Designed miniproteins, single chains, continued (5). Designs and how they scored, part 6

Each design is a single chain, and the fold is of that chain. pLDDT is the mean over its residues in the fold that is shown.

## One batch from the design tools (miniprotein)

Design m16184
Fold by ESMFold2-Fast:
Structure m16184 (fold): chain A 75 residues (1-75)
Amino acid sequence: SLMEKIELAEEIVREVLEEAGVEVPEGTIRRVASAIVGGASVEDVADFLVEEAGLSREKAYRIASEAVKRIKEAL
């Protein structure tokens, strides 16, 4: 189901952020996970993380790239 895909994507996003040493609100994790499941690009996710989480573009791109890769491989 879509909900199960989003829940799995949320776990993956949380793991990637934890590995990167970044803490964000649960609402941000859900929005990122939902966007990726909906087909958002690495650039779109990175832009969102810069705007919403205040990350540098370099760090946001690395996190976005890893999250998108893992989610696409898992779904």
Scores: mean pLDDT 86

Design m16185
Fold by ESMFold2-Fast:
Structure m16185 (fold): chain A 65 residues (1-65)
Amino acid sequence: SEKEEKKKKLLELIGRILRLIGEILDLERELETAEGERKEELEKRIKELEEEKKKLMEEMKSIEI
């Protein structure tokens, strides 16, 4: 049961991480054509999503141990 619980949690975290990666990639694509204030807004949002992704990856790593 404990192994199955950990597997479910890992799959949920993986799903959340994949969603964040998708959002980051979409914003990075917009960033390629962005100028001025829009560029700064996109860079800030990407940074926020990268920090959230890092936290989820650290949580996933803690389950492996």
Scores: mean pLDDT 83

Design m16186
Fold by ESMFold2-Fast:
Formats: C-alpha cells, sequence, structure tokens
Structure m16186 (fold): chain A 65 residues (1-65)
C-alpha cells in the first residue's frame, strides 16, 4: 500500500541521513539506491505523488554527499 511504501521510504531516508552524518558514504549510497527503487515501485503502482516525494528525498540526500 502507499502507507507501507511511505513508511519504508521514511526509514530509509532517516538511515541514509544518519550514515552521511557519520561519514559512511558507502552505506548512504546503498540506502539511496533502495529509495530510488521504492520511487520506481510507487510510480508503477500509480502513486505518482509519493514517487515525487521519494525522488525529492533522494535529491536532498545527494546534495549532502
Amino acid sequence: TASELLREAGELYREAKEAIEKGDFEKAKELIQRLEELARQARELGYDGLADLIEESVRDLKELL
């Protein structure tokens, strides 16, 4: 469901941001890739708004790298 995808995306975002703050860029990159996969899944399911939000989160994280 959209709520499950949103929950998973939120957890991945939090973990990725924490990894960046700790300087674990390899871990952050892996988590960002998972977020990108969730965005694609959301898009395929027709949750375009959710996909846009996840893609925005990915851009924000990449700016911190």
Scores: mean pLDDT 86

Design m16187
Fold by ESMFold2-Fast:
Structure m16187 (fold): chain A 118 residues (1-118)
Amino acid sequence: MVELKESGGGTFAEGGSVTLSSKGSGFDFKNSLVGWYREREGELLQLVASISADGKKTWYAEEVKGRATISVDYAKKTLYLHLENLKKEDTATYYSFVSNAVDRPTFAFGEGVQLTVV
């Protein structure tokens, strides 16, 4: 069974930084596209960042580009999202995801972690 367990949320100061983490199990990060979505109050779910199975290609949403870094620790089986220069608009529930990097879509979300910027 595929599982993602997020941590690192909480309440943070505007202008600060945070690192969200997601511990994966039941899949291989080296064979999967992984990343982060977020859901702001009253808004649709948005893709924030993704990293390819080989770790060589990253994608970032325009509103976080230059402030966000996505990475995977393959030994720890953990996906990270580092956000710098936090804005009140970064307040959202953040969901890690895993997707099959090959033609057959296998897609799973974690339960989400709340980030609040004050």
Scores: mean pLDDT 84

Design m16188
Fold by ESMFold2-Fast:
Structure m16188 (fold): chain A 62 residues (1-62)
Amino acid sequence: SLTEKIREKFEEMVRKARELFELVKTNDLSDPEVLEKAQELWKELKKIAEEYAKLRQEIEEK
């Protein structure tokens, strides 16, 4: 169902956000490797958030 897909995307978004938070909390962002990983996670999170927004729009249009 559409509501199930929305919930799964939200959970995926929260999981990625938490992963990014833990990375920046436990590591120094001045480290190029850490910064690169943080940028990658941010890019993934942004993509998931956009997909979540589109699914939310679909349910509103019904």
Scores: mean pLDDT 80

Design m16189
Fold by ESMFold2-Fast:
Structure m16189 (fold): chain A 65 residues (1-65)
Amino acid sequence: SSALEGEILLALGLMYLELGKKYKDIEALERAIELFRKARELGNPEAEEHLKEAEELLEKIKKEE
């Protein structure tokens, strides 16, 4: 179901977000953002919150050079 697919995409996005936070990994954050956008499109209610977190962190890291 689309709901289950959204949950799987959210979980995978959270794994990449954790890597991005821990290592300041731009590629991991970009992957998390893509996964959260897809989870949001499938109606996952938690995706928007984590998408915003990933986007804000990515901008912060890019601003740090």
Scores: mean pLDDT 87

Design m16190
Fold by ESMFold2-Fast:
Structure m16190 (fold): chain A 95 residues (1-95)
Amino acid sequence: SKAEELKRQIEALRRSLEDVKKFYEQYKDKVSPEQLAEMEKLIEKLEETIQEAERAFSNGDFDKAEKLIEEARKLMDELGKKVRDVWNEIQAREK
């Protein structure tokens, strides 16, 4: 059903965000203050968007939830790219 698909997408976004938060906590001392601030801003915006999607879903507004999930996925893609860039810089410094 549409509801089950949206629920799974929200849960997947939550899991991905938690993985990014773990990465942030593990490597924050090896990252510049500027890179940390950029990651924190994306994490905060993504958290807010996921919360709004969860609220829309709970209210039965599946169209709004779907649109917010799409927005959250775009934010996750940006954050994932930032995580990869940071990881590559850390690896280059430790060689």
Scores: mean pLDDT 85

Design m16191
Fold by ESMFold2-Fast:
Structure m16191 (fold): chain A 71 residues (1-71)
Amino acid sequence: SAMDELVAEAREILAEVERLARERGDAVTLEAVALLRASLEAAVAARDLEQVEAVLDAARALLAEVRRREA
């Protein structure tokens, strides 16, 4: 389903952000990842597509921010 694909993408992006944050010792970003994961699981449990999309957008923004800080 479209929701399953968005959830899989969000989980993959959050895992990449967590990996980068761990390498840098970035506790603030690790905390943000944990909160977004909790929001994603709540959205999945509620079958709330709009909230899944919101979490995916936030995860993409967080990845872009982490990548920008590496430049």
Scores: mean pLDDT 88

Design m16192
Fold by ESMFold2-Fast:
Structure m16192 (fold): chain A 60 residues (1-60)
Amino acid sequence: GLEEARRLVRQGVEAAAQGRYSEALDLLRKALELMEADPSTPQAEIDRVKAMIAYVEEQL
Protein backbone atom coordinates (compact mmCIF):
# COMPACT_ATOMS: atom_id res chain seq x y z
CA GLY A 1 0.00 0.00 0.00
CA LEU A 2 0.92 3.69 -0.06
CA GLU A 3 2.25 3.66 3.53
CA GLU A 4 4.61 0.79 2.64
CA ALA A 5 5.76 2.71 -0.47
CA ARG A 6 6.49 5.79 1.66
CA ARG A 7 8.53 3.63 4.07
CA LEU A 8 10.56 2.32 1.11
CA VAL A 9 11.21 5.91 -0.08
CA ARG A 10 12.51 6.82 3.39
CA GLN A 11 14.76 3.71 3.43
CA GLY A 12 16.00 4.54 -0.10
CA VAL A 13 16.87 8.12 0.90
CA GLU A 14 18.74 6.79 3.97
CA ALA A 15 20.69 4.31 1.79
CA ALA A 16 21.61 7.08 -0.69
CA ALA A 17 22.79 9.32 2.18
CA GLN A 18 25.17 6.48 3.16
CA GLY A 19 26.49 6.17 -0.43
CA ARG A 20 24.69 2.84 -0.95
CA TYR A 21 23.29 3.87 -4.33
CA SER A 22 22.50 0.37 -5.70
CA GLU A 23 20.41 -0.42 -2.59
CA ALA A 24 18.79 3.05 -2.76
CA LEU A 25 17.87 2.45 -6.42
CA ASP A 26 16.23 -0.93 -5.66
CA LEU A 27 14.23 0.56 -2.76
CA LEU A 28 13.08 3.62 -4.75
CA ARG A 29 12.09 1.51 -7.78
CA LYS A 30 9.99 -0.78 -5.54
CA ALA A 31 8.37 2.29 -3.94
CA LEU A 32 7.55 3.73 -7.39
CA GLU A 33 5.97 0.39 -8.45
CA LEU A 34 3.69 0.45 -5.37
CA MET A 35 2.84 4.15 -5.83
CA GLU A 36 1.90 3.69 -9.50
CA ALA A 37 -0.31 0.70 -8.54
CA ASP A 38 -2.24 2.93 -6.06
CA PRO A 39 -4.56 5.40 -7.89
CA SER A 40 -4.77 7.61 -4.76
CA THR A 41 -1.04 8.51 -5.01
CA PRO A 42 -0.56 12.21 -5.92
CA GLN A 43 1.22 12.69 -9.26
CA ALA A 44 3.61 15.17 -7.58
CA GLU A 45 4.74 12.39 -5.19
CA ILE A 46 5.32 9.99 -8.13
CA ASP A 47 7.28 12.70 -10.00
CA ARG A 48 9.42 13.33 -6.89
CA VAL A 49 10.36 9.63 -6.58
CA LYS A 50 11.16 9.50 -10.33
CA ALA A 51 13.52 12.48 -9.84
CA MET A 52 15.18 10.69 -6.90
CA ILE A 53 15.69 7.57 -9.05
CA ALA A 54 17.27 9.68 -11.84
CA TYR A 55 19.65 11.32 -9.35
CA VAL A 56 20.69 7.95 -7.85
CA GLU A 57 21.24 6.45 -11.34
CA GLU A 58 23.65 9.34 -12.11
CA GLN A 59 25.73 8.30 -9.03
CA LEU A 60 26.19 4.74 -10.35
Scores: mean pLDDT 87

Design m16193
Fold by ESMFold2-Fast:
Structure m16193 (fold): chain A 75 residues (1-75)
Amino acid sequence: MTAEEYYKLGLEYKKKGDELFKEGKYEEALEYYEKAVEYYKKALELDPNFEEAKKNLLEAEINIGLARIVLGVKK
């Protein structure tokens, strides 16, 4: 797979994570964000200068942190 193909997969998982987060399904959102992070990291292994992958990776990691905080507060 190319860096662009990995990035597109990461975007698909991030979008699904965003949808689940909005629905309050934080555990499911975490699973999708973690997959998005894996694909963005693979894109960056192939192209370390892929700025869009870096930005979306950071956003996914922030959302993972937020979901973890919310889950810790809920239980």
Scores: mean pLDDT 84

Design m16194
Fold by ESMFold2-Fast:
Structure m16194 (fold): chain A 64 residues (1-64)
Amino acid sequence: VEEAERLLEEARRLADKGMELYAQANASTDPEKAAELRKKADQYFEEASRLVLEAGELIRAADA
């Protein structure tokens, strides 16, 4: 249960970082830099999604 909570906190931090990078990409006048920032944001969102999935599995196992 503590592990699931930790994973959800980490996922939230990663998602927040991803959103910050998307905001920077949208504000960028350099298309190459914008593309790089979006790529990094996508990596953060993918990592966050994995952590959320793991946390969900741990919660389900504990409630079974």
Scores: mean pLDDT 82

Design m16195
Fold by ESMFold2-Fast:
Structure m16195 (fold): chain A 58 residues (1-58)
Amino acid sequence: MEELRKKKAELEAEIQKMAEDTIREGGRLFEQDKVKGTDVVFDKVQEMNALSAERKAL
């Protein structure tokens, strides 16, 4: 039980970091190139969703 709790906390920290990176980089790219900005945000959102699903599965 404790081991799973630790893994969940680590995944949460990773998701938070990715969210911060997505906001920062996605916002800048949207200003420069709307299409490229959308692609970057979409890829990072998919990664965060995968990590979130993995956290739930634990």
Scores: mean pLDDT 71

Design m16196
Fold by ESMFold2-Fast:
Structure m16196 (fold): chain A 77 residues (1-77)
Amino acid sequence: MWREHERLGRRAFERGDYRTAGRHFERAGELAFKEGKYEEAARYYEEAAKAYHLAGDVKRALEMGGKAQEARELAEK
């Protein structure tokens, strides 16, 4: 369930554990995407990108940005 990963990601982000937050938001995005919830998936991938950027993981941040863009395009169709 992406809702649980969203909650865990927010808690990790609040305590400054940005890498853990990124992983949880990435997982929430994957689960929402698989269920066709493309708007939710895009938002979670954007949160994951922000968290990975703050963790210093620029490569994963860019990858999450790309996934967010893909989800947004599917939400439009």
Scores: mean pLDDT 86

Design m16197
Fold by ESMFold2-Fast:
Structure m16197 (fold): chain A 58 residues (1-58)
Amino acid sequence: SSETEKELEELKKKSLEHVRRVLDERGLSPEQKQAALSQVEGDLDAYIKEELEREKKK
């Protein structure tokens, strides 16, 4: 549903903001932060796709 889609995208946005702050606090280089954020974003995208597929079956 469009509502579930918006909720999951908002969760992704907030999760990435939180991770970015944690990485900043750890003093990682911009390159290290970008690599870590790209990995987390990929994991979140995979999770969101799986959750949306499950919701369509319910």
Scores: mean pLDDT 80

Design m16198
Fold by ESMFold2-Fast:
Structure m16198 (fold): chain A 104 residues (1-104)
Amino acid sequence: SAELRRRAEELERLVREATRHFLEAARAGAAGDTEALQRHANAAAALLNRAGEVVPEVTPEERHEALAALARATGEGARNPERAEELVERAGREALERFRAALE
């Protein structure tokens, strides 16, 4: 349906933007910029919360698990900046696949 397509497109936009913010948080963390790290991490968490509103079929527990996985990838990326993009983008793809599955 047109409504299902609209929800899927909005979900993809929100998760992509959240993933970008988590990557910027990892880079800020690697640079020792704690204020930028917190700002980007907070923005990413808010975007994932909005993604959950687009797909209410995803449980709060599944949303928290996706956030926790992205937060872990961000922390690992801050410690290993050369791997930040790989780790964060992988966690972002897994979160998107989990949320998309709820629309099927």
Scores: mean pLDDT 87

Design m16199
Fold by ESMFold2-Fast:
Structure m16199 (fold): chain A 72 residues (1-72)
Amino acid sequence: SEELKRKLEELEKEKERLERELEEVERELKEALENNADPREITLLEARLTVLKGAISFLRSRIEKLKKEIEE
């Protein structure tokens, strides 16, 4: 289905966006740790990483399910 293929492309673009955001937060966390930043700032960055990783995992699961539907 062309509709399922378009939905797959949208989900893959959203995953790529979140992966770029994850890379930026990982960079910010690394810089914060190297510069002995406020522990509260480090905790907030770690929390943001956890949320982003969860969102990416959820999208990967949805993409996998949709790919199986397209292959039928």
Scores: mean pLDDT 86

Design m16200
Fold by ESMFold2-Fast:
Structure m16200 (fold): chain A 58 residues (1-58)
Amino acid sequence: GELEIRFARASIEQAKLALKDGNFEMAAKFAKMAIEYARQAGDEELVREAEELLAKAE
């Protein structure tokens, strides 16, 4: 739903900020949260973006 899309986007932005700061542990946690919310929303593009961020954090 709309709420899950908002949470996915917020988690993606937090993952990006953590990556910029070199905080790979927090980046991975936020990316995993974003994947979960994006899957609940059924938004395949957000899932893919979040999975790419997780790959960068690992």
Scores: mean pLDDT 87

Design m16201
Fold by ESMFold2-Fast:
Structure m16201 (fold): chain A 56 residues (1-56)
Amino acid sequence: GEAEARAREYARRAAEALRAGDSATAQKHGQLAIEAGREAGREDVARAALEEAGAG
């Protein structure tokens, strides 16, 4: 659903911020990914996306 898609997008942005050396933005986007995942009932998807991207 849309919330699951937002979780994946925030996870991607968290990973990009981490690669750029912006740990504050990475942390914020990582948290938003988890919250969007919870809205979808798919926190597992958000966590998996963050781990795969190296931001979890």
Scores: mean pLDDT 77

Design m16202
Fold by ESMFold2-Fast:
Structure m16202 (fold): chain A 55 residues (1-55)
Amino acid sequence: SMEEIEEKAELVGEVALIRARRQGLSDDEAQAVAEEMKEKAIKILSSTEEGVELG
């Protein structure tokens, strides 16, 4: 469902945000990375992509 996709994408974004902050990126930079990763995750999870595995 779209709700499940959104939930998984939120987790991907949250992990990306934490990683970016740990790497010393500013809050704005970390948020930008998190948003990009979330958008990418939504596209991957919502598209017909066979053989793509999220770790």
Scores: mean pLDDT 77

Design m16203
Fold by ESMFold2-Fast:
Structure m16203 (fold): chain A 88 residues (1-88)
Amino acid sequence: MEAKELADKAVELAREGAKALVAGDAERAAKLLKEAEKALKEAAELAKDDPEAQAYVKEALAEIQAILREAVAQASEEQIAALEEAYA
């Protein structure tokens, strides 16, 4: 299950990125979040003709969005600004 494996990887990378953001490592957070975005994009492409895989990828995206929302709520303004600069 290639799409599911990539979706699981994207969620794990997003969790690691969120932890890095809250810890004040904006460069590591940006790197991990970019990797998560790439993995999720590949998972979505592989899932195009599989409704079950599409549902799994959609659930993974929702989980990533929840993880990032919680991390942003815990991060300082300085940490968020540093992440935006590193991600750009």
Scores: mean pLDDT 83

Design m16204
Fold by ESMFold2-Fast:
Structure m16204 (fold): chain A 69 residues (1-69)
Amino acid sequence: MREEIEQEALDALFIMSAGVTVSIAERTGDYAEGVEELEELIKKAEEAGVSEETLEYLREKLEELKEKL
């Protein structure tokens, strides 16, 4: 039960961080910076052991930002 809660908290943290990165890129128009920040965040998420579903979500957000380039 505790490990499940810790996993959910970890996943939520990276999802929230990605949301902030996307929001900043959209407000500033600096999509290139947003892509670089999100790629770095995905690497950290993989190292931290987030769920595969969360990794797929983060990768989708990265592709959305790349479409704005």
Scores: mean pLDDT 81

Design m16205
Fold by ESMFold2-Fast:
Structure m16205 (fold): chain A 76 residues (1-76)
Amino acid sequence: LTPQEEVDIWEALLLIHSAIAIIEAERMGDEETVKKIRELTDKYLAEIRGTSDPEKAKELADKAIKEINKIVEESK
């Protein structure tokens, strides 16, 4: 894999995790949680897309996924 392909993989993983969390929040009728997840995902996607370093992309994706999980937990 090239560094760019590795960055693209971390972007894809973040998008998948975000999509699952959004679907769950939508099923619960929690529009505020959906909004928070979307805003956080957009912020981290911009940072990941702005880097060519796969290690940095991994760190950003890991941070984003942890924050999404925290938002979901706080919504319960």
Scores: mean pLDDT 84

Design m16206
Fold by ESMFold2-Fast:
Order: C-alpha cells, then structure tokens, then sequence
Structure m16206 (fold): chain A 89 residues (1-89)
C-alpha cells in the first residue's frame, strides 16, 4: 500500500472520529514516507483529539518544516484529500 493511500485512509478515520485508527494509519504512512508532511499533520490532529496535545504540537511542527522544505507538499496534500474522498464514496 502506497504512503499516500495510507494517509488518505488516516484522513477518513480522522473525519469519522476514529482517532486511534487515524494515528495508526498516519504512522504507517510516515514509516513508508517520512517526508510526507500531510501524514505528520494527520497524526498531530489525531493525537490532539486523543488529548495528547504536547506530542501533537511536536508532530505539527515537523509537518510545517517538511511543507517549507518541499515545494510539492501542497499538491501532495491535495492528492491525499482526493483519495480520501474516493475512499468515502
């Protein structure tokens, strides 16, 4: 399974309120592609929803740095969003 597809599944889980599943899927996406800023952002949001605000802040800052270093980060984030919509419908 590609990192983008795992990140898309994590986004779907996050939207469905399945925060532990979202965090697990985002971690799997990061394991395949540690430069995937959107996966770090999804992980941070899932952890924030689970009450782990300090860990969430660290991962959100990691996502922000990766977005600043990668000019394609915005386009990749949009593709993950498109895949998430396809999974939901």
Amino acid sequence: MEALELAAKAEVALEEGKYEEAAKLAKEAIKLDPELATAWEILAEALRKLGKEEEAKEYYEKAKKLEEENPDAEEISEKVGELAREIQK
Scores: mean pLDDT 83

Design m16207
Fold by ESMFold2-Fast:
Structure m16207 (fold): chain A 91 residues (1-91)
Amino acid sequence: MNVTQEQLDAEVEIALILIETAVTKISAKNHPDKAEELIKQVKETKERIEKRAADVLARTSDPEVRAQIERDTQGALEDLDKIIKELEKKA
């Protein structure tokens, strides 16, 4: 079984999306007193993730790889939206 360059590139981008989401979740948990500043940072992270996903999808032709990128991106964006809502309650 040979991993294609397209699949490998997609897996790397998905990993980066998941890492950015995880880092953002940790920051929000550790610094609830900086809610307004963190909301801005989470929104900027969301924009970067959306751009990353759009860029990798534009170069991905494999429908299974595309579906995986879409699922993982949607999950990450939903997690970030939950963080924004939680921080807005504390701001």
Scores: mean pLDDT 76

Design m16208
Fold by ESMFold2-Fast:
Structure m16208 (fold): chain A 85 residues (1-85)
Amino acid sequence: SVEEARERLEKGLEIKELWEKDEEKAEEKIKEALEDPELRSVAEGALLLKEGSKVYEEKGEEARELAVEALEKAAEVADEIRKRR
């Protein structure tokens, strides 16, 4: 269990490093992970984050404003919970 979690974390960090250095190799590593049933959900999450990052770069200001609104709403919910104690 701990060893499996460590291997998944190391694989995720390797893919993240490749995203900065070589996008093509990062995509290849993600495709390899998608073929592994145990890593499929992690690979899908990585693809979603990669796509979101591209949208943020293209629509940066719009995406930032939406992210700020979401964070403000989350903060308001947290504050309401804290008011009870």
Scores: mean pLDDT 58

Design m16210
Fold by ESMFold2-Fast:
Structure m16210 (fold): chain A 70 residues (1-70)
Amino acid sequence: KKEELLEEAKIRKEDVLEKLSDAPEEVKKKIKEELEKVLKAIEETGDPTSPKVQEEEDKAQEIIDEYVES
């Protein structure tokens, strides 16, 4: 269960980075770092609905949205 959640999160991370392949390297680096934090939160909690995991996912999405809207 936890292993499957980590693999799903890794796949989503790669998919997001691929879709943003034309973004500046600094933006991709920030998104990659936030997605790594999501992976760590899942590893620590084992619960994707935990506030810690949700906060990290929200932060990653916020960075993506800010880049798209700017």
Scores: mean pLDDT 74

Design m16211
Fold by ESMFold2-Fast:
Structure m16211 (fold): chain A 64 residues (1-64)
Amino acid sequence: MDEELAKEAERLFDEALRALLAGDLATARQHLARAEEVAKQITSRREEFERSIAALRAWLDAQE
């Protein structure tokens, strides 16, 4: 696994979470989508990132 890709995915996920907590659902979805794209490039920890992203997306969908 590329550590730089994992750090980028984590950063994007954190920014999605911050936007969500601020009530900006559109920005949260945008950052989450980018985190998902980066996570697809991470083979070794892909399941971990995909689970976290799926959980946040499910929560976002429940808000709408």
Scores: mean pLDDT 76

Design m16212
Fold by ESMFold2-Fast:
Structure m16212 (fold): chain A 100 residues (1-100)
Amino acid sequence: SLEETILLFRLAAASTEVWTALRLVRKRPDDEAVNEEAKRMAIEALEVAIEIAEEKKLSEELIKELRELREKLKTATPEELPELLERALEVLERVLKEFV
C-alpha cells in the first residue's frame, strides 16, 4: 500500500542517517562536534522508528529496545558511540523487516 511504502522510505531514511553518523564517527572519532552531530542524527532516526513502531503497534519489546537505545545515545561517551550506533542499525533493520 502507499502508506506502507511511505513508512518503508521513512525507515530507510532513518537507517541511512544512522549509517552516515557511524561513518562520520569512525572517520573522526576524537572530534567532539562530529560525535555530537552523530548522536543528534541517531536520536532523530530512533524517534522516527519509535513513532512508526507505536503507531503500527509493533512488539512492546522492540519499542522498549528503541527507547533504551535513544536514552543511551543521549549520555554516550565517544568510546561508547560506535557500538550504540551499530546496535541502532540492527534494531532499525528489525523494524524494517516488519513491513517487508
Scores: mean pLDDT 87

Design m16213
Fold by ESMFold2-Fast:
Structure m16213 (fold): chain A 94 residues (1-94)
Amino acid sequence: MEEAKKLLEKALESLEKARQYVENGDFDKAIEYLEEAYRYALKAADLLNKPTKGVAIAMLVIGAIWALEQKRYDEALRLIDGAIELVKEMLEEA
C-alpha cells in the first residue's frame, strides 16, 4: 500500500506539471512529464492489482501525448485532467 501510494503521488505530481507545461506552451517538457506519469501509474496499478484502472490511465496519457503531437491542445488538457481524476480515485482506494 505505502509503495503504491508514493508512486501514485509521483504520477499525480507529474501529471499536474505536464498540465502546467501545456498551458505555458512547453510541449516537450509536458511530454517528458506525461511519460514519467505513465511509468509511475502503471507500476502503482500493478502493485495494487488494479489493471483496468492502470490501462485507463495509460490510455489517457498516451492519448494526451498524441493530441500534443497533433497540436490538439484542448484535447490534451482534457485527457490529462481525466488521468488526474483516475489517479486521485486510485489514491483514495489504496
Scores: mean pLDDT 86

Design m16214
Fold by ESMFold2-Fast:
Structure m16214 (fold): chain A 61 residues (1-61)
Amino acid sequence: MRTVTAETVVEGVANEQEAQDIADRAAKSALNAPNVVSATATAEYLGGGKARITLTVEVAD
């Protein structure tokens, strides 16, 4: 198994709730990929319409 972490900054985010919704959707989408055994995403609202989304995925070989 391999752990893959991806981090991105998204713009046009109105608030912390919208940032969390984006993170939740990213994790759900990742779980639909073949060989993905777990996916978690966290959101950090940075202010000024920006949020950092961190997606961590565990993939089977």
Scores: mean pLDDT 82

Design m16215
Fold by ESMFold2-Fast:
Structure m16215 (fold): chain A 75 residues (1-75)
Amino acid sequence: GTLDDLPAEVAVQLAEASLAEDPNNARSWYQLGLALYRLGRYEEAAKAFEKALELDPNYEKAREALKKAQEAIEK
């Protein structure tokens, strides 16, 4: 299954394990951000999405997710 199919805590752990092996994987940063967002950890989620966009500037889903995380921080 994908990280999106997992409980948020487990998804964070798996994304962090993937990033320990390859810290330049934009998808793993995006998945980490989604899991952190689901946990209400919006500032950490935004940082993960920003890292995904540093690695892949055309990552539309990460750009949309970053905007949502930033909006959640401001509320």
Scores: mean pLDDT 81

Design m16216
Fold by ESMFold2-Fast:
Structure m16216 (fold): chain A 113 residues (1-113)
Amino acid sequence: MVAAPVAPALGAGAGAAGGGGTGEGGTGSKELIEMAREAAREAGINPEAVSVELRPDPARPGHRLLSLAIVDADTGRSYSGALVVPGEMTTESASRELIRELVEQALANAAAA
């Protein structure tokens, strides 16, 4: 978390130190997460069994790691896929292709276990 400069921005004004991400234009992070959930639903995965997370990639500054986990109700185990999202997304089609690969990865891991 940020230190001293965060205090005056904590909600007394518009300038929150957490920055915009969910509903503010210009960041596709939330959109990518929702697209991953939709792709999982289209693949027949129970929405309640799916967890999607987007994090900074520790191996590549400026890149993000998109992870999708499927929780198997029978075994209680989680099967996941993870994919590096470039800082610059080319098109919506490229985003959809990456997300389909992620869902296929998670499903393959679930089927292999």
Scores: mean pLDDT 66

Design m16217
Fold by ESMFold2-Fast:
Structure m16217 (fold): chain A 55 residues (1-55)
Amino acid sequence: GPKEEIKEEAAKLVKKLAKTDDEANKLTAELVDYINSQPKDKHSEAAEEFVEKLK
């Protein structure tokens, strides 16, 4: 569903921004945890904020 799609797309962006595969895996896990900590209607916004902070 939309929740899973948001996580998948954000994870792809995190992998592009990460310096190593290990960092990408760690950041992806942190991203998923962060999104899950937010209300469902804020998941897209949370994903965007997390990715933007990595730039």
Scores: mean pLDDT 76

Design m16218
Fold by ESMFold2-Fast:
Structure m16218 (fold): chain A 61 residues (1-61)
Amino acid sequence: MSPEERIQRVVELFARLREAIAAGDDEEAERLGSELVALLRTMSPEEQARAEEEIRRAVAE
């Protein structure tokens, strides 16, 4: 998986996590949160920083 694909997947997972939290779906939120953390652990610190920036940009919109 390319760095671009990992960053995109992190952004998508974070968006789904926010939706689950807003809906009060604690089980889905916990599942998505675990998947997000696992994915982030496979990424370099630089890729993680880029993913965080993309998440902040997406949330600010």
Scores: mean pLDDT 79

Design m16219
Fold by ESMFold2-Fast:
Structure m16219 (fold): chain A 55 residues (1-55)
Amino acid sequence: MSLEEVKKLAQELVKLQKEGIEDEELVKKLTAGLQQLSEKEQKEVLNLIKELLAE
């Protein structure tokens, strides 16, 4: 899974969480994607999630 694909999954997850929707499969897919990324890329995704949740 590419960095861009993991970022898209993170954006979708945050959107669903803001709507009160839990998607366990999306969480598992995002977690698996993060484990395939470098430390730097993982930090980029986590920062994106943090910024989206702060909105």
Scores: mean pLDDT 80

Design m16220
Fold by ESMFold2-Fast:
Structure m16220 (fold): chain A 87 residues (1-87)
Amino acid sequence: DILESLVRMLASVMKLIALNEKNFDKLEEISEEVGKFLKEKIPPEHQDLIDDFLKMVEEAVKEAKKKYPEYKEKLDKALEALKKALK
């Protein structure tokens, strides 16, 4: 429960970052660091929490790309950096 709540809170923070164009230049770096942190801190038996987190961030990136289509490439790179860090 508490780990799930922390992961949801972190996903909400990532969504707020992704919905503000002023943050886009740092989004790839932030996504990579968040992914590394989650891979290190979330036990392998709770991989479902990582999957839920990634799904929430993917939905936020879809929303951001709809609002800021000019930044699609930067947003896609940030999501790929997150996915790579979580492998």
Scores: mean pLDDT 74

